# Ledger of designs, part 26: designed miniproteins, single chains, continued (4)

Each design is a single chain, and the fold is of that chain. pLDDT is the mean over its residues in the fold that is shown.

## One batch from the design tools (miniprotein)

Design m12871
Fold by ESMFold2-Fast:
Structure m12871 (fold): chain A 98 residues (1-98)
Amino acid sequence: MREIAGEEAYRLTLESLLSQGFPEEVAELAARLSGEYARENPVSGEPSLAIRQENEIAQEIEKRLREAGVPEKDARIAGSIGATSVRAASHLATYKAP
């Protein structure tokens, strides 16, 4: 369950960022962070809580990307995409639960 969410968040973030022309280094770092968050802090299926968690995850990914030297604008976009991927992966993992 948590591992599936982590793998999906990683894949979704990586594919989305690479498709938008982000450098592989930035896409890989954001994807790894998204996978980590999806495993450790799955986003709730409750819409209002999910929005709050997605915003918090986006800010944390942005912060870590900026600490790694990614420009603020790119870090913000990558963080948002990563957080959206964490939410989508958390929902997918819940749907695939037996």
Scores: mean pLDDT 78

Design m12872
Fold by ESMFold2-Fast:
Structure m12872 (fold): chain A 65 residues (1-65)
Amino acid sequence: SMEDELIRLLVEEGGASEEGARNLLRLLRTGDAATQRMMLALAERDIPSPRAIAALREYVAELLR
């Protein structure tokens, strides 16, 4: 699934734990637009993988469909 691929990217390239990656995705799924914007901004600052950040942005875009 897209979620499993995103967790893999966050763990392998983003320096996240699997639990941390799952918690991030949960916050994005259950949060409002302000929470989604805040979490993406924090991820861009803290996650050292442009590929993982791009995948997070795509994930949030899919949540809005």
Scores: mean pLDDT 83

Design m12873
Fold by ESMFold2-Fast:
Structure m12873 (fold): chain A 71 residues (1-71)
Amino acid sequence: EEAKKYATKALELIDQGKVEEALNVLREAREKGLLTSPAAVTYIDAAELALKRGDLEQAKNAIRKAAEVAM
């Protein structure tokens, strides 16, 4: 439930073009220990790299996958 809230917020920020704010949301989720599985960590790492490259579609897909495996 908590991980899904962070995923939803990050996706909303990406849709608004607020890349830096989305990166901060993903960092906060990591710091709160919401990325408990290696798969979730890998997907969020991929999302951060995609955001830094400006690949918003790949970033959104990676965040959605991270939320699925964090359940």
Scores: mean pLDDT 80

Design m12874
Fold by ESMFold2-Fast:
Structure m12874 (fold): chain A 100 residues (1-100)
Amino acid sequence: NPLEKAKKRLKEGFLAAGFSEELAEEAAEKLVNTSNPEENFRILIEALEKAFAAGADLRTLLQQAENLLARLETLEESPEMEELKERLRALIERLRAALA
């Protein structure tokens, strides 16, 4: 099953990034079932927020959040994308404060 293989690879990526088994499974499941770039970014931001709340490695999360923000900043501007960027910037500030 190609979708099951894609989901497994996504989950392995999240696990390598320090996500818990549960958060990696949830994020992979949501990503494999969406075709919308805005929805993909929303799922990724939500996964990072949940990983932070669950006590995942702060340095790894900060690196991932900064990379995701850089990717979002290359996309066409929309109200939805600006809201996602603000949400991600707020997460980055919280991660930096937690590392200080």
Scores: mean pLDDT 82

Design m12875
Fold by ESMFold2-Fast:
Structure m12875 (fold): chain A 70 residues (1-70)
Amino acid sequence: SMEREKRIYETMLSNAKSYLDFAKERNAPQEVIDLLEKAIAEGEANKDNPEKATLIIQEALTEFMKAFRA
């Protein structure tokens, strides 16, 4: 349902913003910060398609976790 998709999107967006705050606090490389900021902006731009917005954010979080470990 659209309500379920919206809740998933809101949760993923909240998580991405929390990770962005954490990355900034920990002085992560600028490329890592830019990755999350871009994904959050693209996710929000696609909020009327919550499944697409969720995938954009989820993919960026996966790449963030890989880059942050480096």
Scores: mean pLDDT 84

Design m12876
Fold by ESMFold2-Fast:
Structure m12876 (fold): chain A 87 residues (1-87)
Amino acid sequence: RSYLSPEEIAAKILAANHPGLAVRLAKELLHPDPRVVERAAAALVILAQTPEGRALLEPAVPFLERLLSHPDPRVRAAARAVLDALA
C-alpha cells in the first residue's frame, strides 16, 4: 500500500523546489512495481498542471521522451501521459 498519494508527492516536490527531485520521481516510471509507476505518473501529471511544477520537470523532459521508446507498454503510456500534460 502507498504511504503517499500522488497529490502528497507533488506537494512535497513543489515545497522542496528542487528539479533533482522531479527527475528522481520521473525515474520511478522504471520501477518494477506497477503501483509505484502509476503513482509516480499521477504525481508527475499533477506537477505538469502548475507553472512551478512545469519548470521543475524541464530537466526530466529528455528522459521522458526516451521512455516513449521503452519496450514496456506501461512505461510508454505513463511517459506519454506526463508529456501530454506538459504540452
Scores: mean pLDDT 82

Design m12877
Fold by ESMFold2-Fast:
Structure m12877 (fold): chain A 97 residues (1-97)
Amino acid sequence: SISELQQQLTSALEDGDYDTAFSLLQQLIDSGAPDSVIAEAARAILDVIRTLPEDQQLPLLEQLDQALDSRRLSPALTPVLSDAGVLVLKIAVDKVT
């Protein structure tokens, strides 16, 4: 089940189907997948977000942050949450009022 969800998540990301990718991430969380598996899935999503135009990045970063909220304090998630936060700050700096 967990390995099937991971394969489906990779396929959804390759297809640019981010709604399905986030649904699959939520299914991994709800199924009780280990924090290391959640961190790996979140990293795959973040790496794809980095390739997108800035206007598309912020909504997806907000969605990723919300999806990871229940596991935010896990040490396994610290690197991906930190990297996502840095990207949000970069977008904020690039947007001059």
Scores: mean pLDDT 84

Design m12878
Fold by ESMFold2-Fast:
Structure m12878 (fold): chain A 72 residues (1-72)
Amino acid sequence: DDFVKASGEVMREVYRLADEIARETGIPFGQALSRVLSAITQETLDLVFAGDVEGAVALVREAARKVLEKLR
């Protein structure tokens, strides 16, 4: 199922970016993860449901970048 694969890939990237933000900023991993998850928009979810892993991952990376900028 393309949705299950896309969802798994996007969640792996979310966890990777949350860990990266936690290491860079010194905030707890759970806080970094919560901030990245809260920054995921309906547009990102629509791409996941469409099986567009590349598009969804790009939006997640942009969301994580904005989270990191606000914490610096």
Scores: mean pLDDT 82

Design m12879
Fold by ESMFold2-Fast:
Structure m12879 (fold): chain A 85 residues (1-85)
Amino acid sequence: MTLEQLREAARAVLERARRLVAGEAFSLGEIRGLYAAAEVLAKSEDPEVSELGKEALELIERAMTPEQRAAIAAALARRAALAAA
């Protein structure tokens, strides 16, 4: 993936996060996938990609209900447990 393609992907993730905040219907799996993508992008060495990923993470966290936050946390905990086994 080129840096230009990575920046386009980061902008696409941010746009999806904005649509989630705007009330678009996302499944729990879609929210989890979007959160995971934003986390990876937020850790990028490219400042533009990192900033876009961090903004997307903040938007996703603000848009989630307490139940959705708990479900995402449980899914991440299950992934960590499987990796440790």
Scores: mean pLDDT 78

Design m12880
Fold by ESMFold2-Fast:
Structure m12880 (fold): chain A 85 residues (1-85)
Amino acid sequence: KSIKEIINELVRAAERAIRTGSPEDVRRLRQLGEELIEKVSEMSPKEQVITLMLITALAVEARLRGDEELERLLREISRRFIEKA
């Protein structure tokens, strides 16, 4: 699976989880986050920066919608991504 495909699926999964709050959608987001973290070493520095900006924006959206657990998950994905970059 391409990096672009993983990023696109992550964004879609995050938007769905933010909208529905369902455990299934949250599990899918977590799975895609793990997949993305595994691929960080394959990304260019520019791709890493853009990806981090997207995850940060999604975390802010989760917070604005009052989903503290989802914000925490997205913040943790971001932190682990930075640590592996």
Scores: mean pLDDT 84

Design m12881
Fold by ESMFold2-Fast:
Structure m12881 (fold): chain A 99 residues (1-99)
Amino acid sequence: SIINQIRSDVQRVYQDIVGMIRDPRITVMQRSSRFARIGTDYGIDPDILNIVVDIAIIDVMIDDTGGNQDRIDQLNNKKNSLVGNLDSLIISRGNSISS
């Protein structure tokens, strides 16, 4: 399934992006070009890549947020919206390619 292939690529891209965000050798200014390169290397849709990047950033922020439950709840609400949008976009793009 093309949808299953996109989901697999998204999972790998997500792990690479999280690792890059947590790498102190990579500056904030270098992140956008390196994220774009990851997307190109996996052949991932740029709109899908953008949502995956946003989710990865939020996940890192949640992990780094100590003791502020209101902030964690706000970040989880934003993440849940992005995850829903990502799933819808993967299905839409997969169906367009497989039709």
Scores: mean pLDDT 83

Design m12882
Fold by ESMFold2-Fast:
Structure m12882 (fold): chain A 91 residues (1-91)
Amino acid sequence: SLAEKLREKGLDELAEIIERIEESPVGVRLALVPELAELIKKNVEKLDEETLKELLEFEKKLLEMAKSLGEEEAAKIVEEIIELIKKKLEE
C-alpha cells in the first residue's frame, strides 16, 4: 500500500493522513485534503519516482471525488498538488 511505502521511508505523518483518508467516510475524506496537501508540499523532495506516481494516482481519485460532490475548494487544492507532483516527475 502507499501508506506502507511511506512508512518504510520514515514519512510517518504522510502515511498516517493517507490512512485516515482511506478509513474515513467520503465527506470526511475531502475535509482532510488541506492537511494532506501541506504534508505533501513538506515532503515532496523526499519522495522517489515510484512513490510520486502512486501518490499522483491517489490524488487523482480525490480529485474525481471532489468534482463529483461539487467541492470546488477541495478540487482546487488537489489540482495544485497534482501539478506539483507532475512537475517533480518531469525533473
Scores: mean pLDDT 86

Design m12883
Fold by ESMFold2-Fast:
Formats: sequence, C-alpha cells, structure tokens
Structure m12883 (fold): chain A 69 residues (1-69)
Amino acid sequence: SEAEEVIEEVERVEKELVAEADSLNDPTTSELIRWQGRRLKEAAREGKATKLTVDSFELTNRTLLQALS
C-alpha cells in the first residue's frame, strides 16, 4: 500500500540521518530525528504523510546536520 511505501521510506531516511547525528556525537539531534520519524510513520498510517513529506523531513534534517558539522 501507499502507506507501507511511505513508512519504509521514513525508516530508511531516519536510519541514515540518525547514523549521521550519532557520528557527530549529538544525542539531542539523534533523538529529535527519531521522534520526527515516529510522528511521520503515524501520519503515514493515517494517510497524512506522502513522499513529499518524507523529502521535506530528509532535506530539513540534512541541512541541520550540515550546519552542525
């Protein structure tokens, strides 16, 4: 289903972003990213998150991580 595809994409992106935050020794940013991922997976199950929402999640957090590095 579309919701399953969105959830899989959130999980993939979350894993990559968390690994990057962890490499910077920033547990606060890592926890924030995990929290956002949980919220997006819930929204996807409710039909409220799309690929565009996941792309925004990735872009926003990659920009944040780049600023912190």
Scores: mean pLDDT 86

Design m12884
Fold by ESMFold2-Fast:
Structure m12884 (fold): chain A 77 residues (1-77)
Amino acid sequence: MVEEIAERIAEIARLLEEGRISEEEAQKRLDEIYEELGYSFEELQELVRNKESEEALEKARLLQEAIALAAERLEAA
């Protein structure tokens, strides 16, 4: 799951760098991934800050790990 989300994020970044999609389109695709996790990015950050839900913390953790993996893959390219 984390690796799959990271790959999707990395693909969006690659398409943006190749000029195949706009920054607006890339942001929309990222927002769709956040929505699939059941939270907006802002909501996810707030839930992590407040520690109100173990499920929300787990999803936030997976998202952070996926972003870190995507960043590593982009830097390696």
Scores: mean pLDDT 64

Design m12885
Fold by ESMFold2-Fast:
Structure m12885 (fold): chain A 92 residues (1-92)
Amino acid sequence: DMEETLEHIREFLRKQGLSDEVIDLILEEAEKDPEKANLLTLIAVMRGLSAEELRELSKKSIEELRKLYEELREELHEEAKKAGDTREPLVP
């Protein structure tokens, strides 16, 4: 059910640290363009975007958002390695 799905999505995004305002903007975008909304969600979770920053990103094309997401993913992987993030039970 769509309403039940939206409630689960809201709960999940809140657990990721997103504000209700950011979540509402993502869900609005999902009604227009679910692919774009998915990229915005990933970027928001990774960077902790404000509602204003999310509105600016929502003006970008899917291609631009995909490039930004790929850059952020690479930066986070490198930063995790530098920080010695070894949350895996198997080390080294």
Scores: mean pLDDT 73

Design m12886
Fold by ESMFold2-Fast:
Structure m12886 (fold): chain A 73 residues (1-73)
Amino acid sequence: RDRQEALLRQAITAARPRTEEEKRLAQKAYSLFQDGDWEGAAKYLEELAKIAEKRGDTEGAKKARELLKQALE
Protein backbone atom coordinates (compact mmCIF):
# COMPACT_ATOMS: atom_id res chain seq x y z
CA ARG A 1 0.00 0.00 0.00
CA ASP A 2 2.72 2.53 0.93
CA ARG A 3 4.54 1.75 -2.35
CA GLN A 4 1.31 2.15 -4.35
CA GLU A 5 0.55 5.48 -2.61
CA ALA A 6 4.07 6.76 -3.38
CA LEU A 7 3.74 5.71 -7.04
CA LEU A 8 0.34 7.42 -7.30
CA ARG A 9 1.76 10.64 -5.83
CA GLN A 10 4.68 10.47 -8.28
CA ALA A 11 2.28 9.91 -11.20
CA ILE A 12 0.25 12.99 -10.19
CA THR A 13 3.48 15.01 -9.89
CA ALA A 14 4.64 13.83 -13.34
CA ALA A 15 1.35 15.06 -14.86
CA ARG A 16 2.13 18.50 -13.31
CA PRO A 17 -1.41 19.67 -12.43
CA ARG A 18 -1.43 23.50 -12.79
CA THR A 19 -5.04 24.65 -13.13
CA GLU A 20 -7.75 24.41 -10.46
CA GLU A 21 -9.52 21.73 -12.55
CA GLU A 22 -6.31 19.67 -12.87
CA LYS A 23 -5.74 19.89 -9.10
CA ARG A 24 -9.36 18.80 -8.55
CA LEU A 25 -8.80 15.75 -10.78
CA ALA A 26 -5.63 14.91 -8.81
CA GLN A 27 -7.51 15.16 -5.50
CA LYS A 28 -10.35 13.00 -6.87
CA ALA A 29 -7.88 10.31 -8.01
CA TYR A 30 -6.18 10.29 -4.59
CA SER A 31 -9.53 10.16 -2.74
CA LEU A 32 -10.73 7.21 -4.83
CA PHE A 33 -7.42 5.41 -4.24
CA GLN A 34 -7.88 5.83 -0.47
CA ASP A 35 -11.39 4.33 -0.82
CA GLY A 36 -9.89 1.32 -2.65
CA ASP A 37 -11.43 2.34 -5.99
CA TRP A 38 -8.40 1.78 -8.23
CA GLU A 39 -10.54 1.86 -11.40
CA GLY A 40 -11.86 5.32 -10.54
CA ALA A 41 -8.42 6.57 -9.45
CA ALA A 42 -6.88 5.36 -12.73
CA LYS A 43 -9.65 7.08 -14.73
CA TYR A 44 -9.00 10.50 -13.20
CA LEU A 45 -5.21 10.14 -13.42
CA GLU A 46 -5.57 9.23 -17.12
CA GLU A 47 -7.59 12.46 -17.57
CA LEU A 48 -4.66 14.36 -16.01
CA ALA A 49 -2.21 12.62 -18.36
CA LYS A 50 -4.36 13.58 -21.37
CA ILE A 51 -4.38 17.24 -20.25
CA ALA A 52 -0.57 17.16 -19.90
CA GLU A 53 -0.27 15.63 -23.39
CA LYS A 54 -2.60 18.30 -24.84
CA ARG A 55 -0.36 20.92 -23.22
CA GLY A 56 2.62 19.44 -25.11
CA ASP A 57 4.11 17.67 -22.07
CA THR A 58 4.32 14.27 -23.78
CA GLU A 59 7.12 13.06 -21.49
CA GLY A 60 5.18 14.03 -18.35
CA ALA A 61 2.08 12.22 -19.63
CA LYS A 62 4.16 9.12 -20.52
CA LYS A 63 5.81 9.06 -17.08
CA ALA A 64 2.47 9.52 -15.31
CA ARG A 65 0.94 6.59 -17.23
CA GLU A 66 3.97 4.36 -16.52
CA LEU A 67 3.86 5.16 -12.79
CA LEU A 68 0.09 4.51 -12.74
CA LYS A 69 0.68 1.10 -14.37
CA GLN A 70 3.28 0.28 -11.70
CA ALA A 71 0.89 1.37 -8.91
CA LEU A 72 -1.84 -0.95 -10.26
CA GLU A 73 0.53 -3.96 -10.25
Scores: mean pLDDT 77

Design m12887
Fold by ESMFold2-Fast:
Structure m12887 (fold): chain A 87 residues (1-87)
Amino acid sequence: AKEEQLKILEEMIEKIRNFPESTKQQELVDFVIEQLKKAGISDDEIDKFRAMVYSWLESQGLDPETAPVTEEFKNYLIALLKHRQKE
């Protein structure tokens, strides 16, 4: 149900806010993708999400495999997930 997806989204956002800044950005991306798959989001929609995230990281000059999780990265992911909720 759509309400079930909204609950997963809210739980995901809370976990993103509390994600350790000692971890690499790729670990947070992988976590979000896993949660989207569990929520029943299609592979096409996950690929769009992945493309938007990597486009943003490239615009910031960041490599997700080496760069640490930052508050700015968390805020971007949360904004992107909230935008998806409105569609």
Scores: mean pLDDT 80

Design m12888
Fold by ESMFold2-Fast:
Structure m12888 (fold): chain A 97 residues (1-97)
Amino acid sequence: SEELQRLIDETLASLEPEIAALVQAYVEAVENKDVDAAIAQLDAIMEKELALNPDASEQEKQNLRNGMEAAKELLRRIAELGEEKVLEELERLREAA
């Protein structure tokens, strides 16, 4: 969708170039419906961000790990249930909060 492409472009523009390249590979894997490749790119992004920020606090490192695990779980759900159903579930949870 046009909205998804805009979010992707905005995200890429905000990232370090090395991370942006990995995020592009992630987006391509998602567009190709290659969930295993997309998960592998998320792991590569996490490892690269940790390597670029070795002095980050343990809390910051844990927040990154938690965020990546949440993203991988979301990808698995999209693959299993379909994007539209997952978006409906997320919208319902947002409205209930």
Scores: mean pLDDT 74

Design m12889
Fold by ESMFold2-Fast:
Structure m12889 (fold): chain A 75 residues (1-75)
Amino acid sequence: DEEEKKILEQRFEENMERALELLETTGRIPAEEARKALEANLKVWMSMGIEYGEFMVGMLELSIENEERAIQAKA
């Protein structure tokens, strides 16, 4: 479904922005390198089908939330 794909792409873009901000804060990897890796991953996830893409984006969201919580707990 094209509409489901559009929603998933929007969710991914929002999460990519959050992930890049988080990586810049932690200094673990250059933002440009991380962006390329995330974009490549999205292409793979989308090629595996919308259900797989939704699952992987959900896992990315959870990982970002967990890392944000960990950073706040250390502050």
Scores: mean pLDDT 74

Design m12890
Fold by ESMFold2-Fast:
Structure m12890 (fold): chain A 111 residues (1-111)
Amino acid sequence: SLEEIVEKAKELVEQGKGEEAVELLVKAADEFNIKLSEEEKDLLLELTAELSRPDASVQKLVDILLKHKVSLEKAMRIIAYLVKLYKEGKVPNYEEDLALLLEAYEELKEL
């Protein structure tokens, strides 16, 4: 499932295997044919704007997700799609950004 893949990607990032985590999530985005709705695209733009800030934090990302009433399933889809954009060279600093997003996902899961 996408949930199991996101959890495995988090474990890989925690082990310093960020590149393997990216490859796993990109493969998942392709295999699950993840396409974002217009609402999900707007949320993605807001998340990427925050991630582009030097002071980006897990708490700010969680606040964005809560503001948009994002479900865990929607959060997983957005993370997988964003990682695909990193592979396409459309978003910089993907390893740090991915770590922050996975931590935000975990905090959202605990709520």
Scores: mean pLDDT 74

Design m12891
Fold by ESMFold2-Fast:
Structure m12891 (fold): chain A 76 residues (1-76)
Amino acid sequence: SVREGAENSAEAARKYAISQGLSEEEVEAAIRRGEELARRDPERARALAEEAQTSDDPRLIAEAAGAARQLAIEAA
């Protein structure tokens, strides 16, 4: 499902960010920021997810994964 795909992407983003030297707290904060953005401004959240596809920034990827997960939950 779209929700399961987004959850798997969030887990992959979490592992990637930790491998790049982010703390667990920093990763969870980035994911949470993405989730909050998706609730507040879904169009900006979609734009962030598109931006993350061309970025190697682990914080941006984690935030985008959180946003995508929240968007998938709202769509279900």
Scores: mean pLDDT 78

Design m12892
Fold by ESMFold2-Fast:
Structure m12892 (fold): chain A 81 residues (1-81)
Amino acid sequence: MQQLLDELEKDRESKLPVYLRSEDIEVRATALSWLRGNFKEEDLPHIMDVIENDESESLREAAREFLESLGTEAAKKALAA
């Protein structure tokens, strides 16, 4: 897991979408957890992709709750769509 986190810190643009779409639920959950602490507005489409397309109901709910906790207008608009 630390190796995954190190790669996200070095190359978030390439690695974040890959890890969020991993077959391994632990990898996806770890990437989402990392995103919560390292979120940028540019990552909003990745969070929306998890909410709409992740196989795990628990990960979809976690992503939705994270967006709701941000309280930004962009996040509110995304959740309303």
Scores: mean pLDDT 77

Design m12893
Fold by ESMFold2-Fast:
Structure m12893 (fold): chain A 66 residues (1-66)
Amino acid sequence: DEKFLEAQVEAALRTFEDAGLTKEQVIELLDDPERLIEEVLKRAPHLSRRQVEIWVETIREYLKRK
């Protein structure tokens, strides 16, 4: 369900924005997902690496559907 996936992507992007990464920065870093994960964890060390990995993969999957 694209709408459900979109809602998850919006929640992930909001979490990253709260951590100091803009939507534009996240999109730019999607081509280097390891760097994106490290940048998120640097700003939000309370998040688990596994949680951030899942969010990054969710965003990438959503964009592949375009």
Scores: mean pLDDT 81

Design m12894
Fold by ESMFold2-Fast:
Parts: C-alpha cells; structure tokens; sequence
Structure m12894 (fold): chain A 75 residues (1-75)
C-alpha cells in the first residue's frame, strides 16, 4: 500500500511541475505580447521587431498548451 501511495505522490508532483512550467511559458508569452503592443503604440519598435515578439509569444503559448496536455494525460 505504501508503494502505491508513492506512485500517486510522484504522479501529483509531475502534474504540478508540468502545470508550473506551462504557466511560466504563458507568462513569458504574455510579456512579449505586452511589449509588442507598447512598442506599436509608442512607435519605439519596428514592424519587424513587433512581428518577432508576437511570433515568440505564439511559440510560448503553444509550448504551454503542450505541457498542459501532458499534465492532463497523467491524471
């Protein structure tokens, strides 16, 4: 019975770790998107720089979604 409890705790730890990693990616993506919006509004960034930040945000969101999907499979 103790071995089964250890497996359940290890599963919970893996799920929480994946969720935290996903949250970090979403946070990074959001920061890049805000930077792109501010740069566009202030005229401080070129269209190319804005596009790069938006693309980087999209990549972070995709990675976050992938990590959440892995966490869901472990439930």
Amino acid sequence: MEEKRREEEERKEKIEKLRREALAHFSSGGSHLIAAAVGKATGSLSDEEIAELEALSARHDAEGERLLAEAEKLK
Scores: mean pLDDT 82

Design m12895
Fold by ESMFold2-Fast:
Structure m12895 (fold): chain A 72 residues (1-72)
Amino acid sequence: SEVEELTRKAGEAAEKGDYKTAGELLEKAAELEPDSGSTPDLLRDAAKYYEKAGDKEKAKKLEKKAKELEKR
């Protein structure tokens, strides 16, 4: 699936230390399947990568989005 491809590419980017790209790819994966039970986890992983990339504002926004989705 496209989500699986994006998640794989995000892992490859993270292995290379490209945390910004890893975060962007996981954020895109979450956007494709917003109603999936795994989407909050994708957003939290994206947030972690954005934080490692120095984008603390983006990380906080994605963490908030993940929590709102978990409330259903």
Scores: mean pLDDT 84

Design m12896
Fold by ESMFold2-Fast:
Structure m12896 (fold): chain A 61 residues (1-61)
Amino acid sequence: MKEKEEKIKKAREELNQKTRELLGKVSDAYRQSPEAGRQAMAELQKAVDEGLKKIEELEKE
């Protein structure tokens, strides 16, 4: 039980850290141009979806 909780916690921490990094990139991209900002937002959405899927897979174990 503890090992599964640890894996889920680590996956959530990785997702949170990645999301923070990508949010900074989105803000910087929007400062450069609206088109760059939209592209960076799409990358952020993809990373969030992948991270959530990983957490869901761990929860099913």
Scores: mean pLDDT 81

Design m12897
Fold by ESMFold2-Fast:
Structure m12897 (fold): chain A 78 residues (1-78)
Amino acid sequence: SMEEVIEEIKEEADKLIDELFAQGQTDPLEIVGLVNQEIARRVRELAERHGLSREEQKEIAMEVSNYAVDLVEKRVAE
């Protein structure tokens, strides 16, 4: 389902954010940019395999991107 795809990509985003911080990335804008590139790549890959509509692809990308932004902001907030 679309919700399963969203949760899968969110888990991948969590891992990537952790890896980027571990590698010394500190700029939230740069981190979000890199994560959004990976989200776009995964949405394209899954769209081909699962027959996702353009509207579903946009919805997934927006949902996961919003989640990633919130996560990065929480990690940077001190």
Scores: mean pLDDT 84

Design m12898
Fold by ESMFold2-Fast:
Structure m12898 (fold): chain A 118 residues (1-118)
Amino acid sequence: SSLLQQANQLIQQGNQAFQQKNYDQAIQYYNQSIELLSQMDPSDPEVVYNLGRAYFNLAMALFEQGNYDKAIAYLDTSIRLYEEASRSDDPFISMAASLNLGVTSLMKKIIEKKKAES
């Protein structure tokens, strides 16, 4: 859908801002993507999967700003969304969500250790 394409373009703009270390701008783009995806069908596994991606990227930008508590909270949101998408009858979405669950869980453990050592 055109809304899904717009949401993915916002994630790409956020990723570009992130690479330039403009984390405030990256957060704005990721939040705009989340707002757009949240207006779509919440039972659509592709919507749920892309919400998981947006929350993961939002968490990583917050981590780079040293906001560990918010980063962990949004990683928990991303994990729940990827767990939901992984139960999809669509094998491509289910596989992609399962792979991203592994990455997201690892990043949560890294940030939790970083917070504990701070």
Scores: mean pLDDT 92

Design m12899
Fold by ESMFold2-Fast:
Structure m12899 (fold): chain A 80 residues (1-80)
Amino acid sequence: STRDRIERALAEVRELGRELKRIIKENPNISPRKATLALMRVLAAETEIWLALKTNSEDLSAVERAVREVREVVEEVKSI
């Protein structure tokens, strides 16, 4: 169902957020500014997915964009 897909997206974004926090902790070359902005982007994406879930949204496009944004943020930070 659409709801199951949104719940899976939320779980994936939360796992990626935990991975991002681990990367930040393990790499001292990541500036506090870059770390904060990356975490804010993840929080914004998680909020979008959570709102889609709470409003029983049938539009997966915003959820899929939010998941892509978090994947991109993690890869950007990993490249430091």
Scores: mean pLDDT 88

Design m12900
Fold by ESMFold2-Fast:
Structure m12900 (fold): chain A 82 residues (1-82)
Amino acid sequence: VDKITIGDLLEIAGEVSESLGDLVAAARDYLNAGKFYYEAGDYEKAKEMFEKAIELAKKVPKSNEEAQKILKEAEELLKKIE
C-alpha cells in the first residue's frame, strides 16, 4: 500500500467520521490523509485535507486538547505548502 492509497483511505475515514458528527475523529483523519498526500508530493490534496482538518477542529471547543493539537499541526503543515 502506497502513501496515496493510505491518504485516500484516511480521506474516506474522515468523510465517514464527519457524517457521524465526530468532528475530532474527522479532523484527525483529514490531518493524517493530508500528511500522506504531502509525503507523496500531492500538495493540492494535502492542502485540501489540511484545510478540512482546520475547519472541523475550529468547530470543537478550545478546551478539547486533541482538537487544539490537530488545529496547530494542520496550520503549521499548511504554511509549508503555501
Scores: mean pLDDT 86

Design m12901
Fold by ESMFold2-Fast:
Structure m12901 (fold): chain A 80 residues (1-80)
Amino acid sequence: MKEIEETMEKSIAVLVKALRTMLQDALAAGIDPAAALEHLIARAVEWVERTAKILGLSEDETQKLIERLVARLRAEAAAL
């Protein structure tokens, strides 16, 4: 169980780093970063929901992962 939590945290960290690069590229290209962020969050949430169901996580565990991911993505975007 701890291994799954560690894997999910590492996956979230990788997604957060990728998001930061994509938002920086969007800013340089003159794309609306808020629209880009919302699209990326929606796709990341879908990924967590699908992965959690495959892993047999509860609805509460799935929601906590989604909330954590969204909070981290929004915090990283705000720091740009």
Scores: mean pLDDT 75

Design m12902
Fold by ESMFold2-Fast:
Structure m12902 (fold): chain A 88 residues (1-88)
Amino acid sequence: SDELFKTLLEQSRKAGLNIPEKSIRTVAEYATSDNFKHLPTMARLSGGEEISITDPEFIKRQVPLRGGEPISLEEAEVIAEGIREYLK
C-alpha cells in the first residue's frame, strides 16, 4: 500500500534514522499482501506474542528474505511503530 509506505517513511524521518527505502517498501508490500491481509488485525489486537507484522524481530528477519536491505533492530522497531500508526 502506498499509504503504508508513506507512513513508514514519515516514522523513519521522525526517528532521525536513514532506513533504506527499499527495506521500507518491502515491508509495505508484504504487510499488505494476500498472505498477510489478516495480520494487520492480529497486529492491532495481539501486542506481538508470536505472529505479528509489528514484531521488530519478525520485520528484521523478513526484510532481507523478501529483497529488502538488512536493517537493525532499532530500525525494525521504528517500522513496527509506523505499521501500528497506519492501523489506527
Scores: mean pLDDT 71

Design m12903
Fold by ESMFold2-Fast:
Structure m12903 (fold): chain A 98 residues (1-98)
Amino acid sequence: ENAVKELERITQIEIDTLEGILDIVRAVEKVAQKNGASQEEVDAFRKRQIESLPEIEEKILKYLEERAKQLGVPQDVLERSKKRIKEAIEKMKEELEK
């Protein structure tokens, strides 16, 4: 039970971190635009962020797998945490494509 709660806590921290990264990306775009960055430069920056998401997802999923193994978490709990991360990455991609 404590192991399950710890993996859920770690999963939530990863999701909150992804949301924080999205806020930072948006802040960087606004600062760049205020300082005369072209729309092409902003679009190129956004494209690079989107292209990095598969690698970020893979790293987070591997981290969760390692932590689940260390904590002795059941496979079904790990699969739920992985699904939450995949859904958070998909939402981040959708927000960056706006």
Scores: mean pLDDT 88

Design m12904
Fold by ESMFold2-Fast:
Structure m12904 (fold): chain A 69 residues (1-69)
Amino acid sequence: GDATIAAAGAAEALEALRAGDVEGAIRSLQNTAKVIKDPALKAKLLEAAELLRAGDVERAERILRELIS
């Protein structure tokens, strides 16, 4: 379901961030959001992407960890 897809996208984004690939993390989150129909999960993925664009990695990682847990 959408929650499983969101968790997978969040995990991929966290791996990209661990590798220092912020742009890759943003792309992963945007691509994941395109296939999700749940507006709340879509909004969380896009919020994390916007935080990464703004340089707020700590807040982005908190959202991504919540999606995975």
Scores: mean pLDDT 87

